# Designs tried in a protein design run: designed miniproteins, single chains. Part 63

Each design is a single chain, and the fold is of that chain. pLDDT is the mean over its residues in the fold that is shown.

## One batch from the design tools (miniprotein)

Design m2329
Fold by ESMFold2-Fast:
Structure m2329 (fold): chain A 55 residues (1-55)
Amino acid sequence: SLDDVEREILRLAAELVRLQAEAEAAGYTDQEVLARIEEVSRRIVELERRREQLK
């Protein structure tokens, strides 16, 4: 449902903020954290497309 998609986007956005803070604290040298940021960002984009389809 649209509501489920929007809730998931908010959850992932919060996770992205935490991961970005971790990456910054590590001077952007942690490859695992950087890879996770890219993965979460891609998931958000996919969900935003799904949200538009459900409107």
Scores: mean pLDDT 83

Design m2330
Fold by ESMFold2-Fast:
Structure m2330 (fold): chain A 59 residues (1-59)
Amino acid sequence: TAAIAATLAALTNVSTATVTSILSLKAAGKSNAEIAAALGLSAATVAGLLKAAAQIIAA
């Protein structure tokens, strides 16, 4: 949610809107490579953000 997106944005120097877009596109079934291409990020950055989001949610 917004709190998770804000935390990830702060940790990665990525905007809250960008993190929200990544989560939305992943929910829509997009691959990490497709999300990276859509947002102008590396696939590694997208994968890292998704791992961090999963860890925060599991905490």
Scores: mean pLDDT 72

Design m2331
Fold by ESMFold2-Fast:
Structure m2331 (fold): chain A 80 residues (1-80)
Amino acid sequence: DRERALEELRRLGEEAVRAAREGDYEKAGEYLARMQRLAQSLRGDREALRIAVETGREVAEALDEEGLKKVEEAALKALA
């Protein structure tokens, strides 16, 4: 169901932003990895793209350069 998938994507995004603001880089990366997997099922959905873009912006605003690198490393590890 598209509606439930979008609700889950928003929830994962909110959790990723919260973890980033708390300095929990590992959890932020894990939530972003889960969002990426879910977003694959929503490929081409404009609302899913908007949620992903807004989440990325808020995560980037919460982190410095070093924190952003740690979140990226955690996300890549979770996707492996």
Scores: mean pLDDT 86

Design m2332
Fold by ESMFold2-Fast:
Structure m2332 (fold): chain A 63 residues (1-63)
Amino acid sequence: DLLREAEELRREAEEFRRKAEEYEELAKKATGEKKKEYLRKAAVYYSVAGILLAAADFLRKLA
């Protein structure tokens, strides 16, 4: 069921966005290379969340 798959992807996107926000908070408390590492992790998680959200919206339009 495309609608159920879309809703699941949307929920996964929300969880990845929360993980990205957690890494941003860790970056605020870090310095140097560790800060860069956390910011890179946040960027990856934000990117994954965006892709999942786009996929969910696409599946909803096909349903």
Scores: mean pLDDT 87

Design m2333
Fold by ESMFold2-Fast:
Structure m2333 (fold): chain A 76 residues (1-76)
Amino acid sequence: SEIEKLVQEVVEEVKKAVEAKKKGDYEKAIEHLEKAKKKLEELKKLAEEKGDEHLVEAAEKALEEIEKLIEELKKK
């Protein structure tokens, strides 16, 4: 499904961000987190269209956490 594909893509981008952060590459970590954020925004929109309130809430919480992490990494 489109939802499953978007979830997989978010997970893959987050994994790449974690790997980059572990290696001290904060610029690449931010890049991957921004890609994950974009996919989460798409997931949230699709969840809203389908009336999946639980998935909307989960996506919103994930977006907030990703944004906080991006802000922290930008501060070095």
Scores: mean pLDDT 86

Design m2334
Fold by ESMFold2-Fast:
Structure m2334 (fold): chain A 59 residues (1-59)
Amino acid sequence: MSEEEKRRKEQEEVSRLVAEALRAIGDLIDAELAGDKKKIEEYKKRIEELLKEIQEKLK
């Protein structure tokens, strides 16, 4: 693979992960407003995992 192809694929993966993280943040805000402690905990964990993945891809 060329260096440009690698960068493009990495950017696409990061973009997908960022989009998923933003959706999860929206879900977390909704859960916070609803006072659903179980969902709040689940979405916080999901966001942490997605942020870890993004950091790993940006190395």
Scores: mean pLDDT 80

Design m2336
Fold by ESMFold2-Fast:
Structure m2336 (fold): chain A 59 residues (1-59)
Amino acid sequence: SEIDEKAEELFKKAIEAAKRGDFAKMREYWYEFMRLKSPTSEELRDMARALAEAIKEAV
């Protein structure tokens, strides 16, 4: 669906922002994603881990 495509794009942008060390933009994209989607606890955990890995690449 269009909502799923938008959510996927927002998460992708959050990951890219994290990789470049733009934590303010990372946070904004993540919150926009969370407002658009209500992921399961399992999905949320997996996504949080992916985001943390991207942050480690920037630091």
Scores: mean pLDDT 80

Design m2337
Fold by ESMFold2-Fast:
Structure m2337 (fold): chain A 74 residues (1-74)
Amino acid sequence: SPLQKLDEEFGRLVREAAEAIKDPEAMERFLEKFQEAYAEVVKMMREDGMPLEEAIKKLKEELKKIFEEVMKEM
């Protein structure tokens, strides 16, 4: 299913972030924000009919923004 593929991509992106973010507290802040972004993208797929490719693109854009914000707050 498209939602399963999005979940698999989310997990992969979280693992990539964990390799880059060495501080456990910063990683916790990253996860909180990224889980919120993931929930919003899932909602857009379910309610607005957003295709999987666009959802993955949006999730990757949110990852970059959140990663940059968290790294600046370290």
Scores: mean pLDDT 85

Design m2338
Fold by ESMFold2-Fast:
Structure m2338 (fold): chain A 66 residues (1-66)
Amino acid sequence: HMEEEAEKYRKAAENYETMAQKLRDGAARLPGEAPHLQAAADVMTANAEKNRQKAEELEKEIERSR
């Protein structure tokens, strides 16, 4: 069942990357909010990376069990 867990982490990473991109786009359109939006985007990017790493760990474990 680890394949489903890995897919969930992959989707979470994609969602965080999408959020980060939208926040950065928002920062370009709203200069007054730019520092806050950029900080939020950085947090989303970090979360995306963590979820991607977790997915890779699970994928490696699945491969080892083959």
Scores: mean pLDDT 83

Design m2339
Fold by ESMFold2-Fast:
Structure m2339 (fold): chain A 56 residues (1-56)
Amino acid sequence: MKNAIEAAELAIKKAIELGLSPSQAMRAGLLAYDYAKDEGLSPEEAAEKAVEEAKK
């Protein structure tokens, strides 16, 4: 799914910009992919939700 890939890439980029670890950035990408695919969220919404979850 195009939107799910875009969400994952955006989440990884945002996580890196925030100074999160590589493992947290990878987790954010995986979560954003699932949020966009399963919940139908936009790439930006999925990425934001995933980054917040990965911070914890």
Scores: mean pLDDT 81

Design m2340
Fold by ESMFold2-Fast:
Order: sequence, then C-alpha cells, then structure tokens
Structure m2340 (fold): chain A 70 residues (1-70)
Amino acid sequence: SELRELIIREAEITARALHLRLKYSEDEEVQKKVDEVMKLINEAAASKDLKERKKLLDEAEKLIEELEKE
C-alpha cells in the first residue's frame, strides 16, 4: 500500500537524519538543515493527504541527499 511505503520512507529518512546529527554534532549549519528535514518529516506524518505526505518526504529526502554529499 502507498501509506505503508510512505511510513517506511519516513523511518528511513529519520534514521539518516539522526546519523547526520550524530556525525556532524559540532557543525551548526548541518544541524540547522537536519532540523529542517525533521520538520518536513513531522509535517508529513501529521498529513492525512497521501500526495502532500509524499511531497514533503520527497523534499526531506532531497535535503538529506545534499547533506550526505557534503
């Protein structure tokens, strides 16, 4: 189901965000961007619209991918 796939994506993106938070704990710029990712994940989890939820997770995933390249 689409909802199950979105919940799995939320968990995976959250795990990646937590990894970056621990790895770059002294980098305030990275921490600020991780906070932005966590905000998007929380907004996605609160959304009852699957399309909006997917859009928010796509935005969070893009930010995480950009951070993982730094």
Scores: mean pLDDT 86

Design m2341
Fold by ESMFold2-Fast:
Structure m2341 (fold): chain A 71 residues (1-71)
Amino acid sequence: MQLEGDILLALAEIAFAVAITDAENRGDKEKVEEIRKLLDETIARIQKLFDEGNLEEAERLVRELVRRLSA
């Protein structure tokens, strides 16, 4: 299965939405800020990998982000 750039970014956004909702439900403002920073940094790295044509590494970063945010 090959994920296009738009799909990889969409997965990152979905992971962010789920994680931030969970953190907000717990009232954990510090966790919300950490998630926001992690997503911003990860999106920048994914964009660079798309420019380099390294979609496999971009997909790995998205999956790792999802794993960390779902913990």
Scores: mean pLDDT 73

Design m2342
Fold by ESMFold2-Fast:
Structure m2342 (fold): chain A 55 residues (1-55)
Amino acid sequence: SAARVEANVARARALASPEVAALTREIGEELRRIGEGIDKALATGDWELIKLENA
């Protein structure tokens, strides 16, 4: 129902507080680094993700 959707949107906005936004940004930055490692591994045929753990 529309009322349920509106209630869920209101909760999502409450969770999108500055504190939650800051945590989400940190997670996004870590995911970006992982994505770069995967892209590089595909290009070079060497798994940089494993090297990054030992660097």
Scores: mean pLDDT 65

Design m2343
Fold by ESMFold2-Fast:
Structure m2343 (fold): chain A 71 residues (1-71)
Amino acid sequence: KPVKVTETVARVRLTREVDGRTIEQEHDLTFVSTEDFQPMSPEDVALLNRAVREGGGAVEVEVASTRTFEI
């Protein structure tokens, strides 16, 4: 039975302040999901972004690429 796998690369930019200096870091995070699994809804992503903002941090998440393949 062929399984469809969707790979999504999200680019995460984190801004933090350390010893009076602003430090920015960029990380690529890869999500892999099967054809029957949706890891996050748009609503859940919005809730996560709000929680991070309310916690005094600044995190920006951008979907950099999405590809689907069969294994």
Scores: mean pLDDT 61

Design m2344
Fold by ESMFold2-Fast:
Structure m2344 (fold): chain A 49 residues (1-49)
Amino acid sequence: MEELKKIKEEINKKRKDYLESMRQRALKTIPEEDREEALKVFEELEKKL
């Protein structure tokens, strides 16, 4: 049972880490006025994980 949980956690963490890196990168390049919209997009992506 723990094996299945560990696999799910590893996959989810890897994807969340990737999205987090992308989000931080985008926020540095996107103008402040567009950052809120960009954050919403990344939150939607995180919800799919």
Scores: mean pLDDT 74

Design m2345
Fold by ESMFold2-Fast:
Parts: C-alpha cells; structure tokens; sequence
Structure m2345 (fold): chain A 57 residues (1-57)
C-alpha cells in the first residue's frame, strides 16, 4: 500500500526511516499499533516509521 508522509521524520536510529512531507512510502508490514515497516519511493531505503505521520493516497 502506498501512503504519503504528513510531517518530516528525521533519522532517529539505524532501523528508522527518514522522510519529508509529501514523500510517497510503500507500507511493507504492520509491526505494531504505532509503527510500520516501509520503503521510501524517493530513496529506496527501508525502515520503521510511525503510522500517525502517514496518510492513504
């Protein structure tokens, strides 16, 4: 599922994904209630990102 970033998320750790507002991200796996594993369509990087910063396209 492709979703859009709502807010900037900086690189917080080695396993997190950094995004800019408006970046498109592919959700790969729902890890828990707050976090998904996703791939940035802008950079190709994968990592954990909070679900609250993402919206459906």
Amino acid sequence: MIVRALAPVPKLSEDTLAVRPGDLVEVLEEVDEDWVLARSLETGETGLIPKRFLEPV
Scores: mean pLDDT 79

Design m2346
Fold by ESMFold2-Fast:
Structure m2346 (fold): chain A 95 residues (1-95)
Amino acid sequence: MELAERAKELAEKAKEAAEEGKAREAAELAAEAGGLAAEAADAGGDAELAKEAGRLAAEAGTKAAKLAEGEEAALAAGAAIAGIGAEEQARLAAR
């Protein structure tokens, strides 16, 4: 499976976990998704898919941060920032 596709799947799972109130699980999945989205953008693969994966990871991380406190909130915030960065890099690469 391509990194961008994997990142999108994990971001969707993070969103589902956040909707179920599973803050820690959502934060961990969002962090993994954000990291993979950044790697996909850097690798120069499917730029549109990497951009979408980054956006979803950022959204999932933001939701997880609202549910979590302390270290878990910091992890989720980091995932959101990584996702935003990946989306921006993929957008620039696609142009």
Scores: mean pLDDT 72

Design m2347
Fold by ESMFold2-Fast:
Structure m2347 (fold): chain A 83 residues (1-83)
Amino acid sequence: MSEEQLKAELAEIGKLGLDWAREKVAEGRPLTDSEVMALLLFASAALAGGDKETALGIYQALVEMRPDDETLRRLLERLEKEL
């Protein structure tokens, strides 16, 4: 696998995480800690693939579902400043 192909595949994995994050927002149910960890891993895949917009979308969804989570809010603020 080439580095460019790997980045493209990581960006696609990130997009799957964004779709899943949007589904969780639509459900309106509290996230488990395992679901938060999984979504953060998808956001990391998006960032590794160079897709900051997808990572931003995942962080926005996480903050919407856990608005009192200061760690998630700080991660979102950091990424927003890079865009």
Scores: mean pLDDT 81

Design m2348
Fold by ESMFold2-Fast:
Structure m2348 (fold): chain A 61 residues (1-61)
Amino acid sequence: RIYSPTRSLRDMVRAGLPLEEEEIVRYIAEREGISEETARELLEAARAGGVTVEDIREELA
């Protein structure tokens, strides 16, 4: 199964949700059916790979 934090971030931006770390973590956890702890690790890995909320927001602007 492929986890996609980028997809979750795009959905949040499109919905006009605040892009705060706690809300992003909760959104990813609900979307993927995983724990918030695992969602934080996925978000951190995505950021380490060069994906930021600012980059996603810019792409969707």
Scores: mean pLDDT 67

Design m2349
Fold by ESMFold2-Fast:
Structure m2349 (fold): chain A 56 residues (1-56)
Amino acid sequence: SLEEEIEEIRRKVAELAGMDPEKSFDDLGTQAVLKGHTEEVQELGKRYRELLEKLK
């Protein structure tokens, strides 16, 4: 489902950030970028936003 894909993306960014997935996506993305995962965060963030729009 779309919800499962969203949670999987959130988990991946949280792992890159070294943080709990319960944090906001913006916080997770910022931390992951600071840790050098900019390209991965950009791709995952784009997909995350697309999925959120489809759920509305």
Scores: mean pLDDT 82

Design m2350
Fold by ESMFold2-Fast:
Structure m2350 (fold): chain A 58 residues (1-58)
Amino acid sequence: MTGEEMLRYMDEQTAYGLAKYHIKESPEKVQQIALELGMSEEVAETAKKYLEELQKKL
């Protein structure tokens, strides 16, 4: 695993965890929370997409 692959994996895990923790929130709110926590715009957008997918499976 390259350093880039490891960073991407960690970012995806962080985004997924944030989405799962905020499953009852709106996708827009989880994106805002991620940005307020100092996460990158890419991670914030990924968290929003994960939340949308998780909510569709409910």
Scores: mean pLDDT 78

Design m2351
Fold by ESMFold2-Fast:
Structure m2351 (fold): chain A 68 residues (1-68)
Amino acid sequence: SSAERLRELYEEYSADPRFEAELIGDDTLVITSKGSVTSLVGLALRLIGDYPDLEVSLEGDTIIVRPR
């Protein structure tokens, strides 16, 4: 399910020292960079390609991931 996939992504990016990750309910994952905004652009494009059933938005230095 999309909720299970968001939890898996939350666990992955929470463990990565380059990122802060927050799960809001079961339907919104927020990822912020501890580094450059260029790193978030690359990550956002990868998430768009790898998870076509998720909606990925890049807002400044923040990535927001939701079920489509």
Scores: mean pLDDT 81

Design m2352
Fold by ESMFold2-Fast:
Structure m2352 (fold): chain A 60 residues (1-60)
Amino acid sequence: PLDVRSLSPEEVRALLDATVEAFNEAVKEGKEKGLSVTEIWKLAADRMAERERELRARLA
């Protein structure tokens, strides 16, 4: 679970913006590869989780 207590409002906004960007990139990548809707959704979830981990590591 995400510990939101450790983030400022600006950091929360940056995390939200980064995860939305990762979602959009994953959808584009999945469409380019001809993936099904279910596969695109799984890819998007994985990419969002990865981007969140990367940003949290950078903010530490």
Scores: mean pLDDT 76

Design m2353
Fold by ESMFold2-Fast:
Structure m2353 (fold): chain A 60 residues (1-60)
Amino acid sequence: VTTFSVSVSSTDLAKQLAQKLQEEDPNVTASVDGTTLTVTTTKSVEEAIGLAMAILGDSL
């Protein structure tokens, strides 16, 4: 289990990304606190880094 947090430009974007992640992979848990998106996944650290980069790519 790997947990990471990313900061995005808006709360709405964080919520959209959280919903999208959970819809694409039900093994991912995403929570939103303001503009911070916290993701918990059963993937390895290396795969979690890939997820973080994908989230940043979608938000930036």
Scores: mean pLDDT 73

Design m2354
Fold by ESMFold2-Fast:
Structure m2354 (fold): chain A 75 residues (1-75)
Amino acid sequence: MKEEEYTLKADEAVARGDNRAAAEATIESIKLHLEKKGYPKEFIDRLEKAVREALEKNPDITVRELVELIQALLQ
């Protein structure tokens, strides 16, 4: 599936208030983006694990906060 399809799914989930579906689609979109940019699978897997742990600590985390966390981990 294309990155754009996951981005649309995230937007649709946000519109209906489904934070879980929005977070899942956002994570998949970012994973695909990083893979296309040549990031190693081990790095992507570790990033996903950190993001999943953040979701477990705060299930109400917004897509914006999730993206901000990912950007911080990429620095």
Scores: mean pLDDT 76

Design m2355
Fold by ESMFold2-Fast:
Structure m2355 (fold): chain A 69 residues (1-69)
Amino acid sequence: SSMIKEKALEIAEKAEREATRHVILGDYDAAIEVLEKAIEELEKLGVPELVKKMRRGLEDVRELKARSA
């Protein structure tokens, strides 16, 4: 449904903005939590393409955290 797609896009875009802010501040754990929550919400909505995109973003943040340790 178009309403589900619009809600899913809003969740993904908000999570990307919040995660990016946390990454800029070096708060990788906070960025990970934001993305994990968004993935859970998107999985409940049944939007696999956005789940896949958010999972890639989560792995990118995890890699940044690992390189900063």
Scores: mean pLDDT 88

Design m2356
Fold by ESMFold2-Fast:
Structure m2356 (fold): chain A 61 residues (1-61)
Amino acid sequence: DELRKAANEVVEEYLRRGASVEQALEMQKRADEIAEEAAKKGWSVEEVRKRVEEAAEEIVK
C-alpha cells in the first residue's frame, strides 16, 4: 500500500531527527489513521505526506 508506505516514511524521518519513543508511537498512530482516511477519500501520496508531516510537527512541539 503506497499510502501507508508514504506515511511510514515520514515517521521514519522524524525518528532519524531524534523523536522520542512516545512521540514516534503517537506519530505512527496518526500516520495509520491518515493513510486509512486517504484510501477512503482518494487522497494522493503527496497529500498523505503533507498530512503526516503536519501531525508530526504538532507532536514534536
Scores: mean pLDDT 81

Design m2357
Fold by ESMFold2-Fast:
Structure m2357 (fold): chain A 69 residues (1-69)
Amino acid sequence: KEAEEALKKGVEALKNGDYETAIEYFERARELGTGKLRSEADRVLAEAYEKLGKVNQAVAARIRAIGDE
């Protein structure tokens, strides 16, 4: 699945410390995914934003992740 593939690539970027690339993939996974996959994408997107110090974006992503539950 396109969304699942994007999520996997984002996780690899996150492991490598490439937070900007991870955010791009997680945003793509969120756009393409539904239900649990979208919630998971929003959750890891929040983590990536926190790593970059983008607190407002991290909070927004956490709110979306909760709403998807």
Scores: mean pLDDT 78

Design m2358
Fold by ESMFold2-Fast:
Structure m2358 (fold): chain A 96 residues (1-96)
Amino acid sequence: SPSEREIRLAELAALALMVAALVKLEIEKTELPEEVRELRERAIELLREAARAIDAGDLERAVELLREAAELFREAGDEGSARLAERLAERVEEVR
């Protein structure tokens, strides 16, 4: 059976991918200025990279990527996704 730590990390990776998927759907449904779209798509890629870093056990890198994604979401005016990315970073840091 996986450890509680392994389950928690898998859940955090899945949540990062879920946030990325939800933001991608919102971009596809909403007309946004190109600059805002590009910032949000860059943040989505950072969330995907963070999920890969969690799966690889590189939790320090995952925290860096999640915080960078949060900054890009804030620059894009997406405070909701920024807060979710920061909460994910905090939870990854608590597990390491």
Scores: mean pLDDT 89

Design m2359
Fold by ESMFold2-Fast:
Structure m2359 (fold): chain A 69 residues (1-69)
Amino acid sequence: MLSVEELVRLLTHGGGSTQVDAANELKKRGDPRAIEPLQEYIDNTDPSKLYGYDYQRLQLVRDTLDSLS
C-alpha cells in the first residue's frame, strides 16, 4: 500500500496518467498529513503560467485539498 507521502508525490510530481488516481486515493484516505504538502504546492505555484497537464495538476491538488479540509 502506498504511503500518504508517496501519493502526494505522485499527485504533485508524477506523470499525467497517475495524477487522478493519486488524488482519488488521497480523498478516500482523508489523512490530514496530506494537507500541508498540498497547500505548499499551491503556495509555490503560479496558476497564470500553467497550461495542459500542469494546470490540470493544480486543479486536482486544489480539489483534493478542499476534500480534506
Scores: mean pLDDT 77

Design m2360
Fold by ESMFold2-Fast:
Structure m2360 (fold): chain A 84 residues (1-84)
Amino acid sequence: GEKELILRAIALALRAIGLILEAEELLKKDPNNELAKEALRLAEEALQLAMEALSASPEEAERLLREAERLLEEAERLLKEAKA
């Protein structure tokens, strides 16, 4: 229900913050790391969507959270490649 959507939004927001911090650390070591730059952009967008979901209707929240999750999965793949 609504409580589940709120908890999912919080969880995705925390996940996004973690990926933002990880991407920023990679960029401090190599400012030209294009994979880390893209991962940062995706994680920041996912954070915004997760935050918007907290004030949205249940139907809109589900759509926003699904998009946030997709962006976070892409950011995680890019960060994994950036570390390889």
Scores: mean pLDDT 90

Design m2361
Fold by ESMFold2-Fast:
Structure m2361 (fold): chain A 100 residues (1-100)
Amino acid sequence: MTYSVSVGLRVRSDVPAEELAEAAKRGAVEGARRAGGEVLDADALATETPEGWYVTVNLTVRSEKPKDELARAAKRGAVEGARAAGAEVLGSSAAAVEVE
């Protein structure tokens, strides 16, 4: 199956937006791969908010694993990536949907 996986992070950080987005993206990709996913595409964007940044990571993943398992793995990886870059993670969410 092919899935679209979306991860959202609310973070506080003094790290540049592009560096934060890349760290979260790299973490999400590694998380999905560790869960047995083949990552076909990945992008990330950090948007400024009054309380910090909102980071969105989007992955296209091919896997026979359940969508919820891939979403959790990508979210965990994105959180780990953002924290490794020096960000404080205030909240995280993820969802995966099957794509046709």
Scores: mean pLDDT 86

Design m2362
Fold by ESMFold2-Fast:
Structure m2362 (fold): chain A 90 residues (1-90)
Amino acid sequence: SKLERVEELKEKLKSPDPEVRIQAARELGGFLDDPDEEVRIKAAEALAEAMTDPDREVQLIAIAGIIRLVGEGSEEELKALNDAMRKAKA
């Protein structure tokens, strides 16, 4: 399922290989356009975690996705993003 793919990508964000994390962040960004709101919320939560990644390219991919979500996202997506960002910084 798409939700299983998002969880797999979230796990790949923990890879010691920055190239694997970059690819995972890029694919998660693609899920922000998914017609399923639950898929979009889960992808946004994973990208919020990627904002604290030590690799600048991963950070920039995450920031770009979040900026787009702020402009286009539903109330539910924005709430999930805010909650995830607070948790990622703690």
Scores: mean pLDDT 80

Design m2363
Fold by ESMFold2-Fast:
Structure m2363 (fold): chain A 79 residues (1-79)
Amino acid sequence: SSQQAAQDLTYSISTMEKKGADEAVKYALEALQYASQGDTEKAEEYMKKAVELAKKAGVDQSTIDKLKNSLQYAIDQAS
């Protein structure tokens, strides 16, 4: 559901902020913004970069999965 996706996104962003993954957070928020504008191509690119940066920052796989799934949900809703 959109509510569950929003909760997973909020949790993922908060967890990444606590780990100092500031660049991953920035790209994730930009991906969400592009998805809200219907720019699914840029949203997908920024989502992939956010996931890559989160991995480099040592964010756990469970949090990365929540981030990816919630952003993909937003992109799918825009399509």
Scores: mean pLDDT 86

Design m2364
Fold by ESMFold2-Fast:
Structure m2364 (fold): chain A 84 residues (1-84)
Amino acid sequence: ATPEERRRIDDEVFVALGEIQAAVALITADKGASVEELKEMIERLKKFKEEVLARLADNPELAQTAKSIFDDAIKKLEEKIKEL
């Protein structure tokens, strides 16, 4: 990959991570969220995490940041399930 291609991928990933954080904040604040909806979101995040990390093989710093964001998001959803 060229430096320009790597930067484009990194920028796309950075935007996606921000969208994930916003979506998780909204659903964890939702008093009407069901256990089923939360479990489905966790499974989708786990799959998306693997896809994103595979794309970041050439950028270990961003890969660590992405891993932390996904792990925190999954943890917040799992904690909310425990409260229901």
Scores: mean pLDDT 78

Design m2365
Fold by ESMFold2-Fast:
Structure m2365 (fold): chain A 62 residues (1-62)
Amino acid sequence: GAADIAAAGVAAARAGDGEAAGLYSAGMVFKGISTPEQAAAGGRAAAEGDGERAAALLEKGA
């Protein structure tokens, strides 16, 4: 679900893997769970190490 994808993206970001975090964000857009804007913001937050913000943006997917 959306929470699982967000958690995986956050874990990747904490590991310093911005590419994996970006891929999880793209998956959210493909499934129609997130808007492209929210997915991009979530991916950037995850890549910056802000896991809480990344999770909030990716999970809300409106």
Scores: mean pLDDT 62

Design m2366
Fold by ESMFold2-Fast:
Structure m2366 (fold): chain A 123 residues (1-123)
Amino acid sequence: SDEELREQTRAFFERLLEAARAGDREAFAALVREFAQWLVDQGIISENQGQALIQYFLSRFDDFQLIARYATEEEREELKELFVELVLAMASGDESAITLARTRFNLYFEEVLEKAKERERAS
């Protein structure tokens, strides 16, 4: 259900930021692989899309760590909800909805990352 998908996606994103904050690359990678496999098993994404999702998150570990450590609670909550909307769009199979949700997530991620980098320099 959409509700179950929202709950699982929020839980994943929260655990992901916890692993990133701790600097635990192995836990981060394990969480990403587990979530991607779950999405494939649910029929939400293909195996190729799952591999792309894994590559995206693993290539951005340092960015997620900065966000986990230096973003505000409000910024982290908004980023989490945008990721939830992206996963729901993927489950819908609507390519236009997926493109819009992905664009919104990526733009806000870059905005929050820039602010996090500035706060790190001020610390």
Scores: mean pLDDT 91

Design m2367
Fold by ESMFold2-Fast:
Structure m2367 (fold): chain A 87 residues (1-87)
Amino acid sequence: PKEAPPLAEKAAREAKKAAKASKDPRGSSAGGIGAAGAWAETNYGGGSEGEAAEIAARGAEVAAERGGTEEAKEAAEKAREYARKAK
């Protein structure tokens, strides 16, 4: 059983959290796209875990930048940390 999800999946989860915490609809969209893009890269793109995690982290960072909430910023920081560890 895979008890611990891959770093890319953890980053995608944080990007989704940043999207929900963003007060800007465009920020929420960017975080959601980042999470979906990381999922797609992992399952269909054939890219590395680091590439998938980077997609999630970038989306989460846009959600935090546009939405300005502390929760979105914390989620973006966690997504970036997972992307860094996946390289």
Scores: mean pLDDT 76

